# Designed miniproteins, single chains, continued (4), part 76

Each design is a single chain, and the fold is of that chain. pLDDT is the mean over its residues in the fold that is shown.

## One batch from the design tools (miniprotein)

Design m14635
Fold by ESMFold2-Fast:
Structure m14635 (fold): chain A 71 residues (1-71)
Amino acid sequence: MVEKVREAARLALEAYLTGDRAKEEEAQRLWEEVAEEVKRLYEEGEYEKVEEVKEAMAAAQREVAERLAAA
């Protein structure tokens, strides 16, 4: 799951910087998969795994912010 979060963030950043709509659509699909899996984990009481995904999302958002600031 963490890997999908990183891929989605990377594709979203590339789509933003290049205007590549195919990458934007792929990032959206990956984000939808992540959201669905997080919801499932939460419903199953797997809170530790939910926190791992949240930490991955926070790390990915920080990386995107750093790259946007450098652009």
Scores: mean pLDDT 79

Design m14636
Fold by ESMFold2-Fast:
Order: structure tokens, then sequence, then C-alpha cells
Structure m14636 (fold): chain A 73 residues (1-73)
């Protein structure tokens, strides 16, 4: 939704916003992914870097190379 896109731009770091614009990724989807990762962290779920890359790639429908770039930001 447009409201979720506006909140995403406000809540996400400038580097993440530029990444999303560069690869035509919906900012709302990036915000939702970060929400899922935060919920997992609060639940005590420890994900490896590669598991986060796999989740990001699948969730955002981007390549694993792009997902690694995002995770390394």
Amino acid sequence: SKVLEEKAEELLSPEVVEFAKKYNIDLADVLQLYGVLEAMKKAGIKLSREEIVELASKFLNISKAQARELVDL
C-alpha cells in the first residue's frame, strides 16, 4: 500500500532505500522483510548470514547476489 511505502522510506536507512530504488524493489516489501527478521530475533531465533540471504532473496524475489548486497549494508 502507498501508506506502507511512505512509512518504509521514513523507517529504513538511506542506504537501504537507495538499494531498493536501484533494483526496483518495493520499499513496503523491504520493510515487511525487516519486520519478519526483527520478530524472529525477538523470538530468540538465530539465523546465519546465509539463512538471512536465502530468506531475503525469496521474500523480495531478488537474486542471492542482490540479497547479499542488502544484508551487507
Scores: mean pLDDT 81

Design m14637
Fold by ESMFold2-Fast:
Structure m14637 (fold): chain A 94 residues (1-94)
Amino acid sequence: SSRVEEMKRIFLEALERLRKLAEEYGDEEFVKAIDNLEKAAEKDLETSADPERSLLTLMHLLLGEAGRLENKELSERAREIAEEALEKIREILA
């Protein structure tokens, strides 16, 4: 689906932005969390019966990871990036 490919692109672009942000702050655990979400997206989107719902689930997991970050500034910036990506995905689904 062209819709699924567009949603996947938005998600992966958000992960790349967040990886760079995590590296700027030296948060190695957040880098690992982002890598795990990228691997999950590659695997689950190819095997899922409902790839749109799988992407929304991964977006909510990403928001959860961003909210758990100990550095307040990093957490706020990471949540903004993740929330922007989720909003774009929801616009595609509307």
Scores: mean pLDDT 86

Design m14638
Fold by ESMFold2-Fast:
Structure m14638 (fold): chain A 94 residues (1-94)
Amino acid sequence: SFEQQLAALRAWGAEVLAEMQRASEAEQVRLARSFGGLALGFLREVPAEHREAALAVIEEEFDRMLAAVASPRTRALLREERARLRAEHARLLA
């Protein structure tokens, strides 16, 4: 179900965040890109009526990562990945 997919996305985001807190800067950057890529794939595959709700959950997970990560490089990349997802969402609505 869509609710189960959202729960899985939230759980994945929590795992990524936990790993980022123990990771080197290079690994944090890799994890941020991996999460961004998976989130983008999820947005593209979810039915149109669910995309807004899916993006909201994705943005919540990015906000949690941004609040917890001190590295300016990792924070800049997280903001870049979030902007990329917002741009793709806008494109899919056009």
Scores: mean pLDDT 86

Design m14639
Fold by ESMFold2-Fast:
Structure m14639 (fold): chain A 72 residues (1-72)
Amino acid sequence: MEAVEEVKRRLEEGDVDGALELIEELVARGDYEAAYEALGILEEYLPTLSKEQQEKVLARLRELGERFPELA
């Protein structure tokens, strides 16, 4: 729960890279429930980001899904 709240905090501060990094860390340690919840929060924030930031996020999420097929 605290890790998901930290992802939300980073997104609220505009630290999209930090939020993605934490999500990747959660997936790497096998905390898929927290990772799925954090990805849901990221998707909710995606439309509020600039076009450039949206493209960066989508590229990173695609790469994350390729490395961790459990996320599919």
Scores: mean pLDDT 76

Design m14640
Fold by ESMFold2-Fast:
Structure m14640 (fold): chain A 85 residues (1-85)
Amino acid sequence: KDEERARLIEEVDKKVKQAFEAIKNGDFDKADEIIEELKELAKKTKDPEVKKHIEDSIADIEMYKALVEEDRELEKELKELEKKL
């Protein structure tokens, strides 16, 4: 049971890292796909600790995505400037 929890938390953490990398690269579609995968995992889990970890992880991804989307024009200009230097 504890092994199952550890495995699920590791899977969630891996997906979170993938979502943050997708957001950093401007791949919001991939980030949305990962959020949906996490939502499905949350519906299937019987472990309240795993469910809380998934819910917190989704909130973190959505918050980071919102911040990057809001500042995307400034971030895009900064990255474009770096390419021209």
Scores: mean pLDDT 79

Design m14641
Fold by ESMFold2-Fast:
Structure m14641 (fold): chain A 92 residues (1-92)
Amino acid sequence: GKVTFSAVDRSGERVHTVSASNSREDIERALRQTIEAARRAGAALVTVGVSAETEEDTKRLLEFVKELMAREGYRLVEEAISGGKAAAVFRR
């Protein structure tokens, strides 16, 4: 699977984008980079794209990301899942 994080400013500009593999360690590192970039840019939104081979794997990967985002003080604003792809928007 793959997870893509983007930090988005108030104007809708993507100030940071990074992709991570299905590795917990890679996802956590990419998230930390995204939060750092968001903090520096004053960006309140983080968008997440998840892709995996099955909908079940995509849901599991998204749930892991949601747990990490919650620990960092972000709340889920929007979520959409369709087959092997999911998207979520988080706000601090």
Scores: mean pLDDT 86

Design m14642
Fold by ESMFold2-Fast:
Structure m14642 (fold): chain A 103 residues (1-103)
Amino acid sequence: LIQKARELAEELVKKYKPSVFKEAFGEELTVEDLIAVFTTVLNNGQALIQPKTETGKRLVGLLKTVGKEVFIQHLQQVSEESSNPEVAAFFKDLAEALKLLLK
């Protein structure tokens, strides 16, 4: 689980510039934050690593509160509502990565 989550997290962080994360969240997003989110989805609401940023903590907290289905729907809605095409693409890719992990 951790290895697959790490591979997907590294791909997403490499694909997007730090400016995209700062526009979306107000700060840079780390690989460890995305691994925490992905493992929370896969491990019954329990992250296998600690998120490093406040954004990572907020994403894990939201996911634990609303559940995986509502969390993915929220990411898709944020993608659709975003006026920045790179921010929209990031949230769409994040939602798709989570859907792939659930197969």
Scores: mean pLDDT 82

Design m14643
Fold by ESMFold2-Fast:
Structure m14643 (fold): chain A 84 residues (1-84)
Amino acid sequence: KIPPVPASDEEIEKAKRILKRNLKNLHIPENIIDTIAKTLVQDLGLSETEINALSEEIVTLRNQGKVLPEAIGTALTRHLVRKK
């Protein structure tokens, strides 16, 4: 099991702001943004740059016609595979 990555509330808030800014046109519920931010910061330990790249990938997948859960799942799966 991977131990929980300690992350400050400030890092999570920064991630949420990046996600809200990049995903604003998709009108994603705040609870989904919170879940993504926590996963990226706490579980994957991603930087602000990585979070920005992931959010852009989600937008790209949504623009290609993927429904939101599939877009998020695909982007996260790609990053999880890279982190094995």
Scores: mean pLDDT 72

Design m14644
Fold by ESMFold2-Fast:
Structure m14644 (fold): chain A 84 residues (1-84)
Amino acid sequence: SLTREQLLELLDRIMEEISKLPELVTREQFIEVFTKVLKEFGYSDRAAEVIARSTFDVLDIDRSGSMKRERLLKQLESLKPYVT
């Protein structure tokens, strides 16, 4: 399990990587970059991919398979107060 500090660092790292993506972020682009970040934090390939897929599906409320980069970053930032 990650500490609160590690979870906040993980959120900062994923937001940094997403900021480098195009204005419209596809599900596959999100999964690729988040899987990479999760693996940096010690997750296995299998666990990282499952977490990345589930996270996008929760954030992609309209189920379009893509999200605007700025909207995605705003939603991730909004999670910081709930990290325990």
Scores: mean pLDDT 83

Design m14645
Fold by ESMFold2-Fast:
Structure m14645 (fold): chain A 102 residues (1-102)
Amino acid sequence: SLEELIERAREVGDRLVELLSKYDPEAAQRIRELLDKLIEAVKNGAPLEEIRRIYAELSRLVQETLDRLRKEGKVSDEELEEIARAYSELQRIFDEILALKE
């Protein structure tokens, strides 16, 4: 159900933000704000175009953060993989939410 997908998005999103906050608390906070905005847009039945726009912005921010963390070399490959897996799970959930609204 949409409600179950939203709950899963919150759980996975919280994990992603927690993992990122250890290495980049500023980016983690911005990602949290975009996640909350995206979830509220989905809950409130915002137009698909708006949901896709927020999702694209979130995806860009997460990818830029991961690329920067990889370049800085302060995070282990194992920890970067854990963050990437959390993000991949979150992407799968939002792709499923978008499919339900089409």
Scores: mean pLDDT 87

Design m14646
Fold by ESMFold2-Fast:
Structure m14646 (fold): chain A 104 residues (1-104)
Amino acid sequence: SNLDQLHAQLRTEAEVLRGLIEEARPLLDPETAERMLALVDEFIARIDARDYDGALATLEQLRELLLEEMKKLPDTKESALLGARLGITVAGALFLVEVIKKLQ
């Protein structure tokens, strides 16, 4: 079904997000990196439970944490590009959850 395909796409986005956070690890506070990864795990658990409101809240927490950490990063092209990739992936996942909610 279209819903099953969208759900599979959300899991793919979550794994991309995990990979980007791991790539960002040298630029992040270690405790912040672990908190971000825990939020990815919570997001996956919530989408698997069809708790899309909880999934949105979890992604919003991750987005806010990311925006706070971006202010602390060195003013480098590498930091800017990695932050953009993270932000775009979170935004895409947020929109996809909203689409799934409307299709239910």
Scores: mean pLDDT 84

Design m14647
Fold by ESMFold2-Fast:
Structure m14647 (fold): chain A 73 residues (1-73)
Amino acid sequence: SIEDLIEEELAKITDEDIARALEENNGDVEKAADLLADRILSRLYTVHGVPVEELQRHYERIRERARELVLSY
């Protein structure tokens, strides 16, 4: 399911990815979360072939999960 694919891509985000996102955005949590969410969406589209309309329906969840990863770092 798309939910399983989202969890797989979230699990691939490393502490190094989070650190880079924060560094690139001057420690701004919201912008770092946007960057990580965009990377997840890009991989779901390019690697897993998930349609844009389906990605749009799950964007808010992906973004919130990315934010949680940044806050937990």
Scores: mean pLDDT 87

Design m14648
Fold by ESMFold2-Fast:
Structure m14648 (fold): chain A 93 residues (1-93)
Amino acid sequence: SKIKEQLKKAIKEAYDRIVELARKHLSPEEAQKLEEEIQKRYDEILKAIDSGNYDEAIKIVDEFIKLMEEKGLEEAVRIARQLKLTLEDIKNE
């Protein structure tokens, strides 16, 4: 599906931007730990998308938003919230 391919690209672009923000704003040790958690959630979101389970993908993004808020990464929160809106739009189409 073209929509699914575009969504995966948007998720990857969000992932890359959030990883760069973590590396910029956190210590190297904290950035490494957070990058591992980001990678795990990235993999889980892609698996949910591949199975057509948009509710699960949205839930994972909600948990991720909370993690970014706890780390004080405001720009990462905005990126993740935009991704959630995109997932909700696709679910409703």
Scores: mean pLDDT 84

Design m14649
Fold by ESMFold2-Fast:
Structure m14649 (fold): chain A 87 residues (1-87)
Amino acid sequence: MEIVIDPSLSVEQLENLAAWLMGEVLTKYKNGEISKEEAIEQIEKIREATLATLREKNVPEETLARLEEKLERAFKEIKEEMEKLEK
């Protein structure tokens, strides 16, 4: 699945959109609508699309590095949440 993100969105709006999209994927997984593998793939695509959009916006390198770390942490936390749901 190709995820298209509007590059005119502010950095804060992009963070909020990424968080919302990742939450939607987690909800679909919790409801049994998608597999764990599909959920992980979708979250990775959301992360990649968000980072690509931020790079295109020419945000300061310090800001980009901080957001990349934040998105990586969010991905890890969602993956851990999915693991907890398997128990």
Scores: mean pLDDT 76

Design m14650
Fold by ESMFold2-Fast:
Structure m14650 (fold): chain A 94 residues (1-94)
Amino acid sequence: MREPSDEEIEELIRRLEEVYKRAEPVNPEAAELVREMIEAFERYLRGEISTAELLRRTLELTSEIVGLLRDTAPEVAAEVQAVASRLYELVLGK
């Protein structure tokens, strides 16, 4: 696995912060899961979790967030999936 740069992770955090702002008025539960995802990325930047742990946490949270937002805010759900896909590309090279 490749280790993402700090700049690449910071860009994904910025994208998730915009997702949080859009999710909060639609589904507060989904917004809290987005916040947990942001915290996982921030813990990775601090060296507190591994790349493998970041991937596992991102997949788990993405599945839950998409389940909550798919029918009410499909565009927000799609952006969460795009962030998860980008992390996968950065780590696995595709």
Scores: mean pLDDT 86

Design m14651
Fold by ESMFold2-Fast:
Structure m14651 (fold): chain A 55 residues (1-55)
Amino acid sequence: MELNEQISREVADILRNSPSAAEREAALAALREKYNLPESYTLARAAGAPEPAPP
């Protein structure tokens, strides 16, 4: 999964260099736009964060 590997790397860089939640959200939104990702794509999961529990 070459694309997912690149996205995970960029997400890690964003988290490392963006101390505030607002900056991280803006950078992640730009990343989604850059890679033309659907809103359903979970960038937090790509960064290794746990998936939120279903209702």
Scores: mean pLDDT 64

Design m14652
Fold by ESMFold2-Fast:
Structure m14652 (fold): chain A 58 residues (1-58)
Amino acid sequence: MITEEELLEMLEKLGFPTSDEARAAYRAMFARFDKDGSGKLTPEELEELLKALQGVLE
């Protein structure tokens, strides 16, 4: 499972924007996919979030 901070680090390494606006969007998406409120995403939820981001950006 991955935390919000680890998600931001991963997105930076993948070349995604990390502006304040982008971080706010990522946090909102993280909260949306974190259905149990644990502060962590499962690998499946992370993959769906990344696919959604790719669909929006490219």
Scores: mean pLDDT 76

Design m14653
Fold by ESMFold2-Fast:
Structure m14653 (fold): chain A 93 residues (1-93)
Amino acid sequence: SMVEEQRRRAEEQQKRIEEAEKVGPEELERVLREAAEWSARGLVEALRQAKEQGKVSQEELEAALERFPEIAREAGLDEATIEELTAEVEALL
């Protein structure tokens, strides 16, 4: 089940964050960045699937494209990853 797989991945990410907190601030920052990147990639894939199924409008995709770089930057993604994922969302238009 896709829902069970998403739940398991979220639980695994949470465990990695908790373990990183025990190691130190640098490791915690790395794990949080990896979790944010994975979540952002998952969001882009969900948008792609929703478009293929006709469940998302062009206005919703345009709104996502406009807001995505800001949200991704606030989440701590690097500029290269933000540019890559923004281009993937733009390709959905």
Scores: mean pLDDT 76

Design m14654
Fold by ESMFold2-Fast:
Structure m14654 (fold): chain A 75 residues (1-75)
Amino acid sequence: LREEVERLAQEAVRAAREGDMERAIESTREALLTASRLPEDEMMEEMGRVVSLAAKAGIPPSELLKLVTEAMRQS
């Protein structure tokens, strides 16, 4: 699961750098949903890493907040 989270996070960063914001948001959503399957302590840590990477790549903070809220609600 952690390796899958990292793969999806890196895909989001790549897509954002290429200007494909739709793919970047979708990959970030998938990374956060995958992280939500981890134990609660690890989930919070990995979600924080995904959000940090996505924000640095240019994904809007408002969109990231929505994605995190959705993933946490699914947990």
Scores: mean pLDDT 78

Design m14655
Fold by ESMFold2-Fast:
Structure m14655 (fold): chain A 100 residues (1-100)
Amino acid sequence: SWEDERLKSLLEDVISKLKEILRALKQGDVKEAIELLKELIKLLDHVISKETNPEIVELMKEVREKVEEILAALEQGDLKKAEELLEELIEELKKKLEEV
C-alpha cells in the first residue's frame, strides 16, 4: 500500500541517520553524535505531529523514547551503553523494515 511505501521510506531515513550517529560515535566525535541525536529527536517530533496513521505515530514515539535513552547515556558519559543501544535500535528497525 502507499502507507507501507511511506513507512519504508521513513524507516530507511531514520536508519540512515542512526548509522551516521553511530559512525560519529565510533570516530570519537561525541559532540557531533549528541547534536545529530538532538536533530533526530526534532525530526521525530515533527513526523509525530504531522502523521495521521496511528500505527506509524506509535512506532515513531517508541523510536523517539529509545533515541532519548541513547542521548541520556551519552550525556552521562556512558559511550559503551550508547553504542550498544544505537546498534540494537538499528537492528530492530532493519527487522521492522523487512516486515513491511
Scores: mean pLDDT 87

Design m14656
Fold by ESMFold2-Fast:
Structure m14656 (fold): chain A 85 residues (1-85)
Amino acid sequence: MPLSLLELIEETYRERGLDPRELSQEEGQLLLQEAINRRLGSDHDPSVPWSPKEAAEALLKLAGSDIKPEDLTDEDIEHLVTGVE
């Protein structure tokens, strides 16, 4: 079964052995993008970060949502990418 957005974030942190409370937002974004790339089978270069909108769109697609990134506020996009509420 595909993971929820929250479960995807938690799984990424567990795989790295990292405490999400100890990560910066930027580190969290990069780890989340890596997890999304693995789940979608994307050949996107993991050293090149996705834009917040691209990451949000991929997360929504993984969740089975038809919501477009333009329907989200900048804060919503940031929360989806960083995994910080």
Scores: mean pLDDT 58

Design m14657
Fold by ESMFold2-Fast:
Parts: structure tokens; sequence; C-alpha cells
Structure m14657 (fold): chain A 117 residues (1-117)
């Protein structure tokens, strides 16, 4: 694992400790598991965006949507299913834009560029 990926995993583990919703906890655990299995730069950017969105979100249902889209994008990247990865990442970008999370938007736009290359 890269140092960047290790740092992101540590931040996700800290978020997991603070999370109260059992479904959101399982999604964060899955994001950590998937991130440990890949060195893909697009996966790192998607996971960073997911962290930023989950860190700032208060509504459990919205956290579940964010977590599911993040997991779906990461699983697709690991499986080299770039069509599915793009669709999931673009859906997560739409959520980030609707929530006004500029940092997540930047990470997801960069991830989309990498997935299209």
Amino acid sequence: LSEEAKKLIEELEELLKKEKDPEVKKLIEKIIELLKKTDDPAALLVAKAGLELLKKEKIPGTKVVIGKLTVKALEAILNKDYEKALKATEALLAVAEALGNEEAVKHLKEAIKLLKA
C-alpha cells in the first residue's frame, strides 16, 4: 500500500469508530477492505471523495447512498469493469454536487478522467 492509501485507511478507521448507524459502519468497513486490495489512483480518489462526503453528512439514509455508490465504484475498479466504475463514480459526483461538497467534487472529476483514459 502507498503512504497516501495508508493515511486514507487511518482516516476511514477513525470515521468508523465515530459512526453510530450499523449499515453505514458495514459500508465503511467494506470501503477499507476494497482500498487495501488496490493501488489504482482512481480508487484512491473515489475513496477520498466518499470519506469527505461521509465525514460531513448527518442524514443516515444519505450516508447509506454515499457508502453504496463508493463501494460499487471501488468493486468495479478492482474488477476492471470501467463502464460500471464510471457510472457509479458519476452517480457519486451528482450526489457530491447536490450536497455542495467541493472537495469531493474535485476528487470525483479527477477519478472520472482517469477511468476514461
Scores: mean pLDDT 89

Design m14658
Fold by ESMFold2-Fast:
Structure m14658 (fold): chain A 65 residues (1-65)
Amino acid sequence: AVPVFGAHGDPVNNTPEQVARATEVGRIAKEGLESGDAEKTRERVAPLVPGEAAEQIAEGVRFLN
């Protein structure tokens, strides 16, 4: 089977829990863009996604602010 499960730093198979986490990550990233606080955004998403993805989200916030 293709090993895709919430810890690999790339998109994962869509279980309901993983979809919910992805939705929350999107909301946190949006709030980060509104506030312009990339570091807080990174810290908030870090437990929900792999570190690489969390840093990419934070970079997006920094870049767009």
Scores: mean pLDDT 69

Design m14659
Fold by ESMFold2-Fast:
Structure m14659 (fold): chain A 75 residues (1-75)
Amino acid sequence: TLEKAKEVGRKLYNDLDKFREELEKLTEGLSREEAVEIALHAMSSASEKADDDQMVKISQIVAEVIRRLVEEEEK
């Protein structure tokens, strides 16, 4: 849910390994459009507390998760 995505962003912006793990779980089995929406809400919530360096790392994780999902969908 979007609420869980927001919690992931707000609580896990300092724990990048857990951020990736929880984001992957939230997006598993979703369509590309739904996964992008979840990921953008997680990033938006993280930006409320994360510094610029953390946001660069978070955006890279988000991009990687979405790219893998898109590649799986295309195969």
Scores: mean pLDDT 79

Design m14660
Fold by ESMFold2-Fast:
Structure m14660 (fold): chain A 109 residues (1-109)
Amino acid sequence: MKKRVTITVVLDITGKSDEQIEEFEKKIKEEVEKIVAENPEITLESLNFMRYVDPATGREYLIITITLLSTLSDEKIEEVAKKLEEEIKKIAEELNMKVVRIVVDIEDA
């Protein structure tokens, strides 16, 4: 059975330069492409980056949406998603970006 996996990452990018954000986005894209290349039963459907400014607080957020399609078992999909979450957290720490939230949704495709 084919599954769709959506990983949503919210980062607080308040006070970060455009150059720092672009470097982060590049590293995330490279990591996603690496994970997909290492897992032939996984296809990258979409990778989107969106900036949001909260008008109430003035805080700036980067919202990353990663959508994968896979025929792997739910257990194996969860392992791949967890690995990707851990690598995203590492990249965020390296570039001094705060991860606010990571949400993983698995549904039938």
Scores: mean pLDDT 86

Design m14661
Fold by ESMFold2-Fast:
Structure m14661 (fold): chain A 64 residues (1-64)
Amino acid sequence: MEKVLEGLLSAAGFSEAQARQLAEREAEELAKDLEKQGYKVLDTRVEVREVGDQLRVTVTVRYE
């Protein structure tokens, strides 16, 4: 199974490093919640990409 969270941040207000830090925190919380529910977390991925004047942030958590 896979859970994906996606968000957009303003590149004028956030650096790529700040966006990545926020996404990593979100990924850790998702992984912990899934583990508490009895799932096994297999992988977590964070991707930050600039799209025009925005930062596109994707958090992917694979679990079973």
Scores: mean pLDDT 80

Design m14662
Fold by ESMFold2-Fast:
Structure m14662 (fold): chain A 89 residues (1-89)
Amino acid sequence: GPSLEELLERVRELAREIKELDPSLAERVERAVELFEEGVRTRDLALLLEALELLGEIQAEAEARGNERVVRLVGEMAELAVEALTQLL
């Protein structure tokens, strides 16, 4: 499967797309990326779990707004966070 570095790069790409589609989510998406990056860097599962929780909250808000594209992109970020967790277990 992809390396942790490849997962991190893809998460950054997805975050960039989300911020372009919905700038109001930018701060929270950036926070999720920071938690993901720090979790991967420090191999800290708790930070990756915090990133997943935040991504779940962002996805629920995107669903409430009816932005299906953002919901899908946030879901992809969450899948990458789960894969990173699996590689660190």
Scores: mean pLDDT 88

Design m14663
Fold by ESMFold2-Fast:
Structure m14663 (fold): chain A 68 residues (1-68)
Amino acid sequence: MSDEEILELQDKLGKAFEAKDVEAAEKALNELRDAGLITDEQLKKVVEAAKAGKFLEASRILNEALSS
């Protein structure tokens, strides 16, 4: 996956979190996992936070995962 594709997925995730669209967020997270940028465990934690309505926490967990 290219750096441009990663940035596009991060933008889609940010927009999904702002819209509180768990389905769109989960789709983009699956694409990041399939690219090897996040683990299944990291994806699960972000999805759980988003489903709980904690979209700022979900965004923080994602940024921490991508910074590791």
Scores: mean pLDDT 80

Design m14664
Fold by ESMFold2-Fast:
Structure m14664 (fold): chain A 67 residues (1-67)
Amino acid sequence: SIDELLEELRKDLRNAKTPEERRRIIMRYSVKLMELTKTMDEQGEVQVRFNKIIKEIEEEKAKEAAG
């Protein structure tokens, strides 16, 4: 499901060690999520959730690097 895929994205991004690795993960999950969405409204909702996860993880990684 979309919810399961978004949680897998969060986990994979947390485990990624470099910005380049996270970028590849983001691209891979973007394709998978787009394949599962059937309407523009679904696509918009998923995109908002997707971007929120990316933002949260990048903030977590920035704090880890600063600490």
Scores: mean pLDDT 80

Design m14665
Fold by ESMFold2-Fast:
Structure m14665 (fold): chain A 90 residues (1-90)
Amino acid sequence: SEEEALERIRALLRELNPHMSDEEIDKRAQAVLEYLKQHRPDLLEPEKLERALRGVRLWATSDLSLEEIAEKTGVPLEDLQAFLRALLTS
């Protein structure tokens, strides 16, 4: 569901930005969700969303490139790039 997708995105943003306010986290999570709904609604499917969020978390918390993350996780590079675009445009 859209609500479940929003909560998963919010959880990742909170984890990656521990000093950011809940209000700013909510605003950014909504922007990410809206970007994905407009450009890549397929990535909001529960299994695809879970894999992509896991890949982005690994990228943000390691020295691995997106190409290396795609290889290690099996997530298409294009999907990881789409998520990062959503995060950067929020």
Scores: mean pLDDT 85

Design m14666
Fold by ESMFold2-Fast:
Formats: structure tokens, C-alpha cells, sequence
Structure m14666 (fold): chain A 99 residues (1-99)
């Protein structure tokens, strides 16, 4: 839980939307856990974990950090697909999940 709290504070300081969700999404990526398992472990919704993943990817893409996007792409084929999407496409997916 210490890593999750540190990531949450980091994302909060970066003014990204839903810092709790962003931290949960990153933990799911790092541990290769199913979204449902991360949601149960952290006491949040699966929707919140998915929003966090998109928020992290969108933030990194807006910052123009190709190494960070490449790193996350290596961990998961689905994440690699998401990382290849344009900033506009990622924002559209985020809007759909927020509904």
C-alpha cells in the first residue's frame, strides 16, 4: 500500500484527473493483475482502475515521453495498443468510461 499512496500523491501534485484511479491503474500495470483483482485489493471500482490507466497514458502522451509509453507497452499487449492511440482517441475513451 505504501507504493500506491506515494503514486497517488505524485499524480495529485501533477494535477492529473482522478489521482487515486491513476495510481490504481499503474499498480495494475506493474503487477500484471486483472483489473478486478486490483479493484478488490484497493477497495475501488473497476471503472476507476480503467480511468486511471487512461489518465496515466494520456498524461504521458501529452508530456511527450516516448520512453515511458514504450516501457508500459512492453508489459501488456492491450496497453501497447492503447499507447499507440492518438491523444484525441485516448480522451474519447476516457469520456466513454466516465459515463
Amino acid sequence: MAVFNSLKEFFKNMNIPYPDAAAAGLVAIEEKLPVSEVAKKLGISEKTVLIGRLAVLLTLKEMGDPDALGFYGILNERLKELASKSKKELRELLKELEK
Scores: mean pLDDT 66

Design m14667
Fold by ESMFold2-Fast:
Structure m14667 (fold): chain A 90 residues (1-90)
Amino acid sequence: DAEVEERKELIREVVDKLIELETEKVKKNPEKVDIEEFEKQLAKERAEIEARIDEIARELTPEQIADLEAALEKLDKLIEEEKKKKEEEE
């Protein structure tokens, strides 16, 4: 089950990066988004993924695993770009 545990960690990393990216975007437009409701919704969605994470990890195809690894790299770049935009607008 080492392979399944590695897949679970990959899913968690992607989800955590998606939350970070969305949070950085929302912080730029606080007047348009209720940040408290937004954080509550993200926590709920994260909990739903965590509840099904074993099932999701076991059902991943090699292509989907490669897509998640590629998504992790893309998310890191997108987060850095969002942080740079915030610095430029200050």
Scores: mean pLDDT 76

Design m14668
Fold by ESMFold2-Fast:
Structure m14668 (fold): chain A 81 residues (1-81)
Amino acid sequence: EEKAVEYISEALLIVKKDGGEEARDEIVLAALEAMYESNGDLKAGIEAMKEKIKELEKAGKISEESAKEAIEKLDKAEEAL
């Protein structure tokens, strides 16, 4: 559990460094919405974060490299659940 939170924090930091607070906040909001809909399922939250990161990359708000690195961290977070 603690390790999953660490990986999520690392992914959010990667996005914030490249896309700023606004990009990071969009990812957090997507996670919260997915978790609320799924009655608190952390896996649903992580999956929503990955989808939002891909959307931000396609929109040019973050680089392909940052998106890939952040998604790799979120994959590790899912494995740590």
Scores: mean pLDDT 86

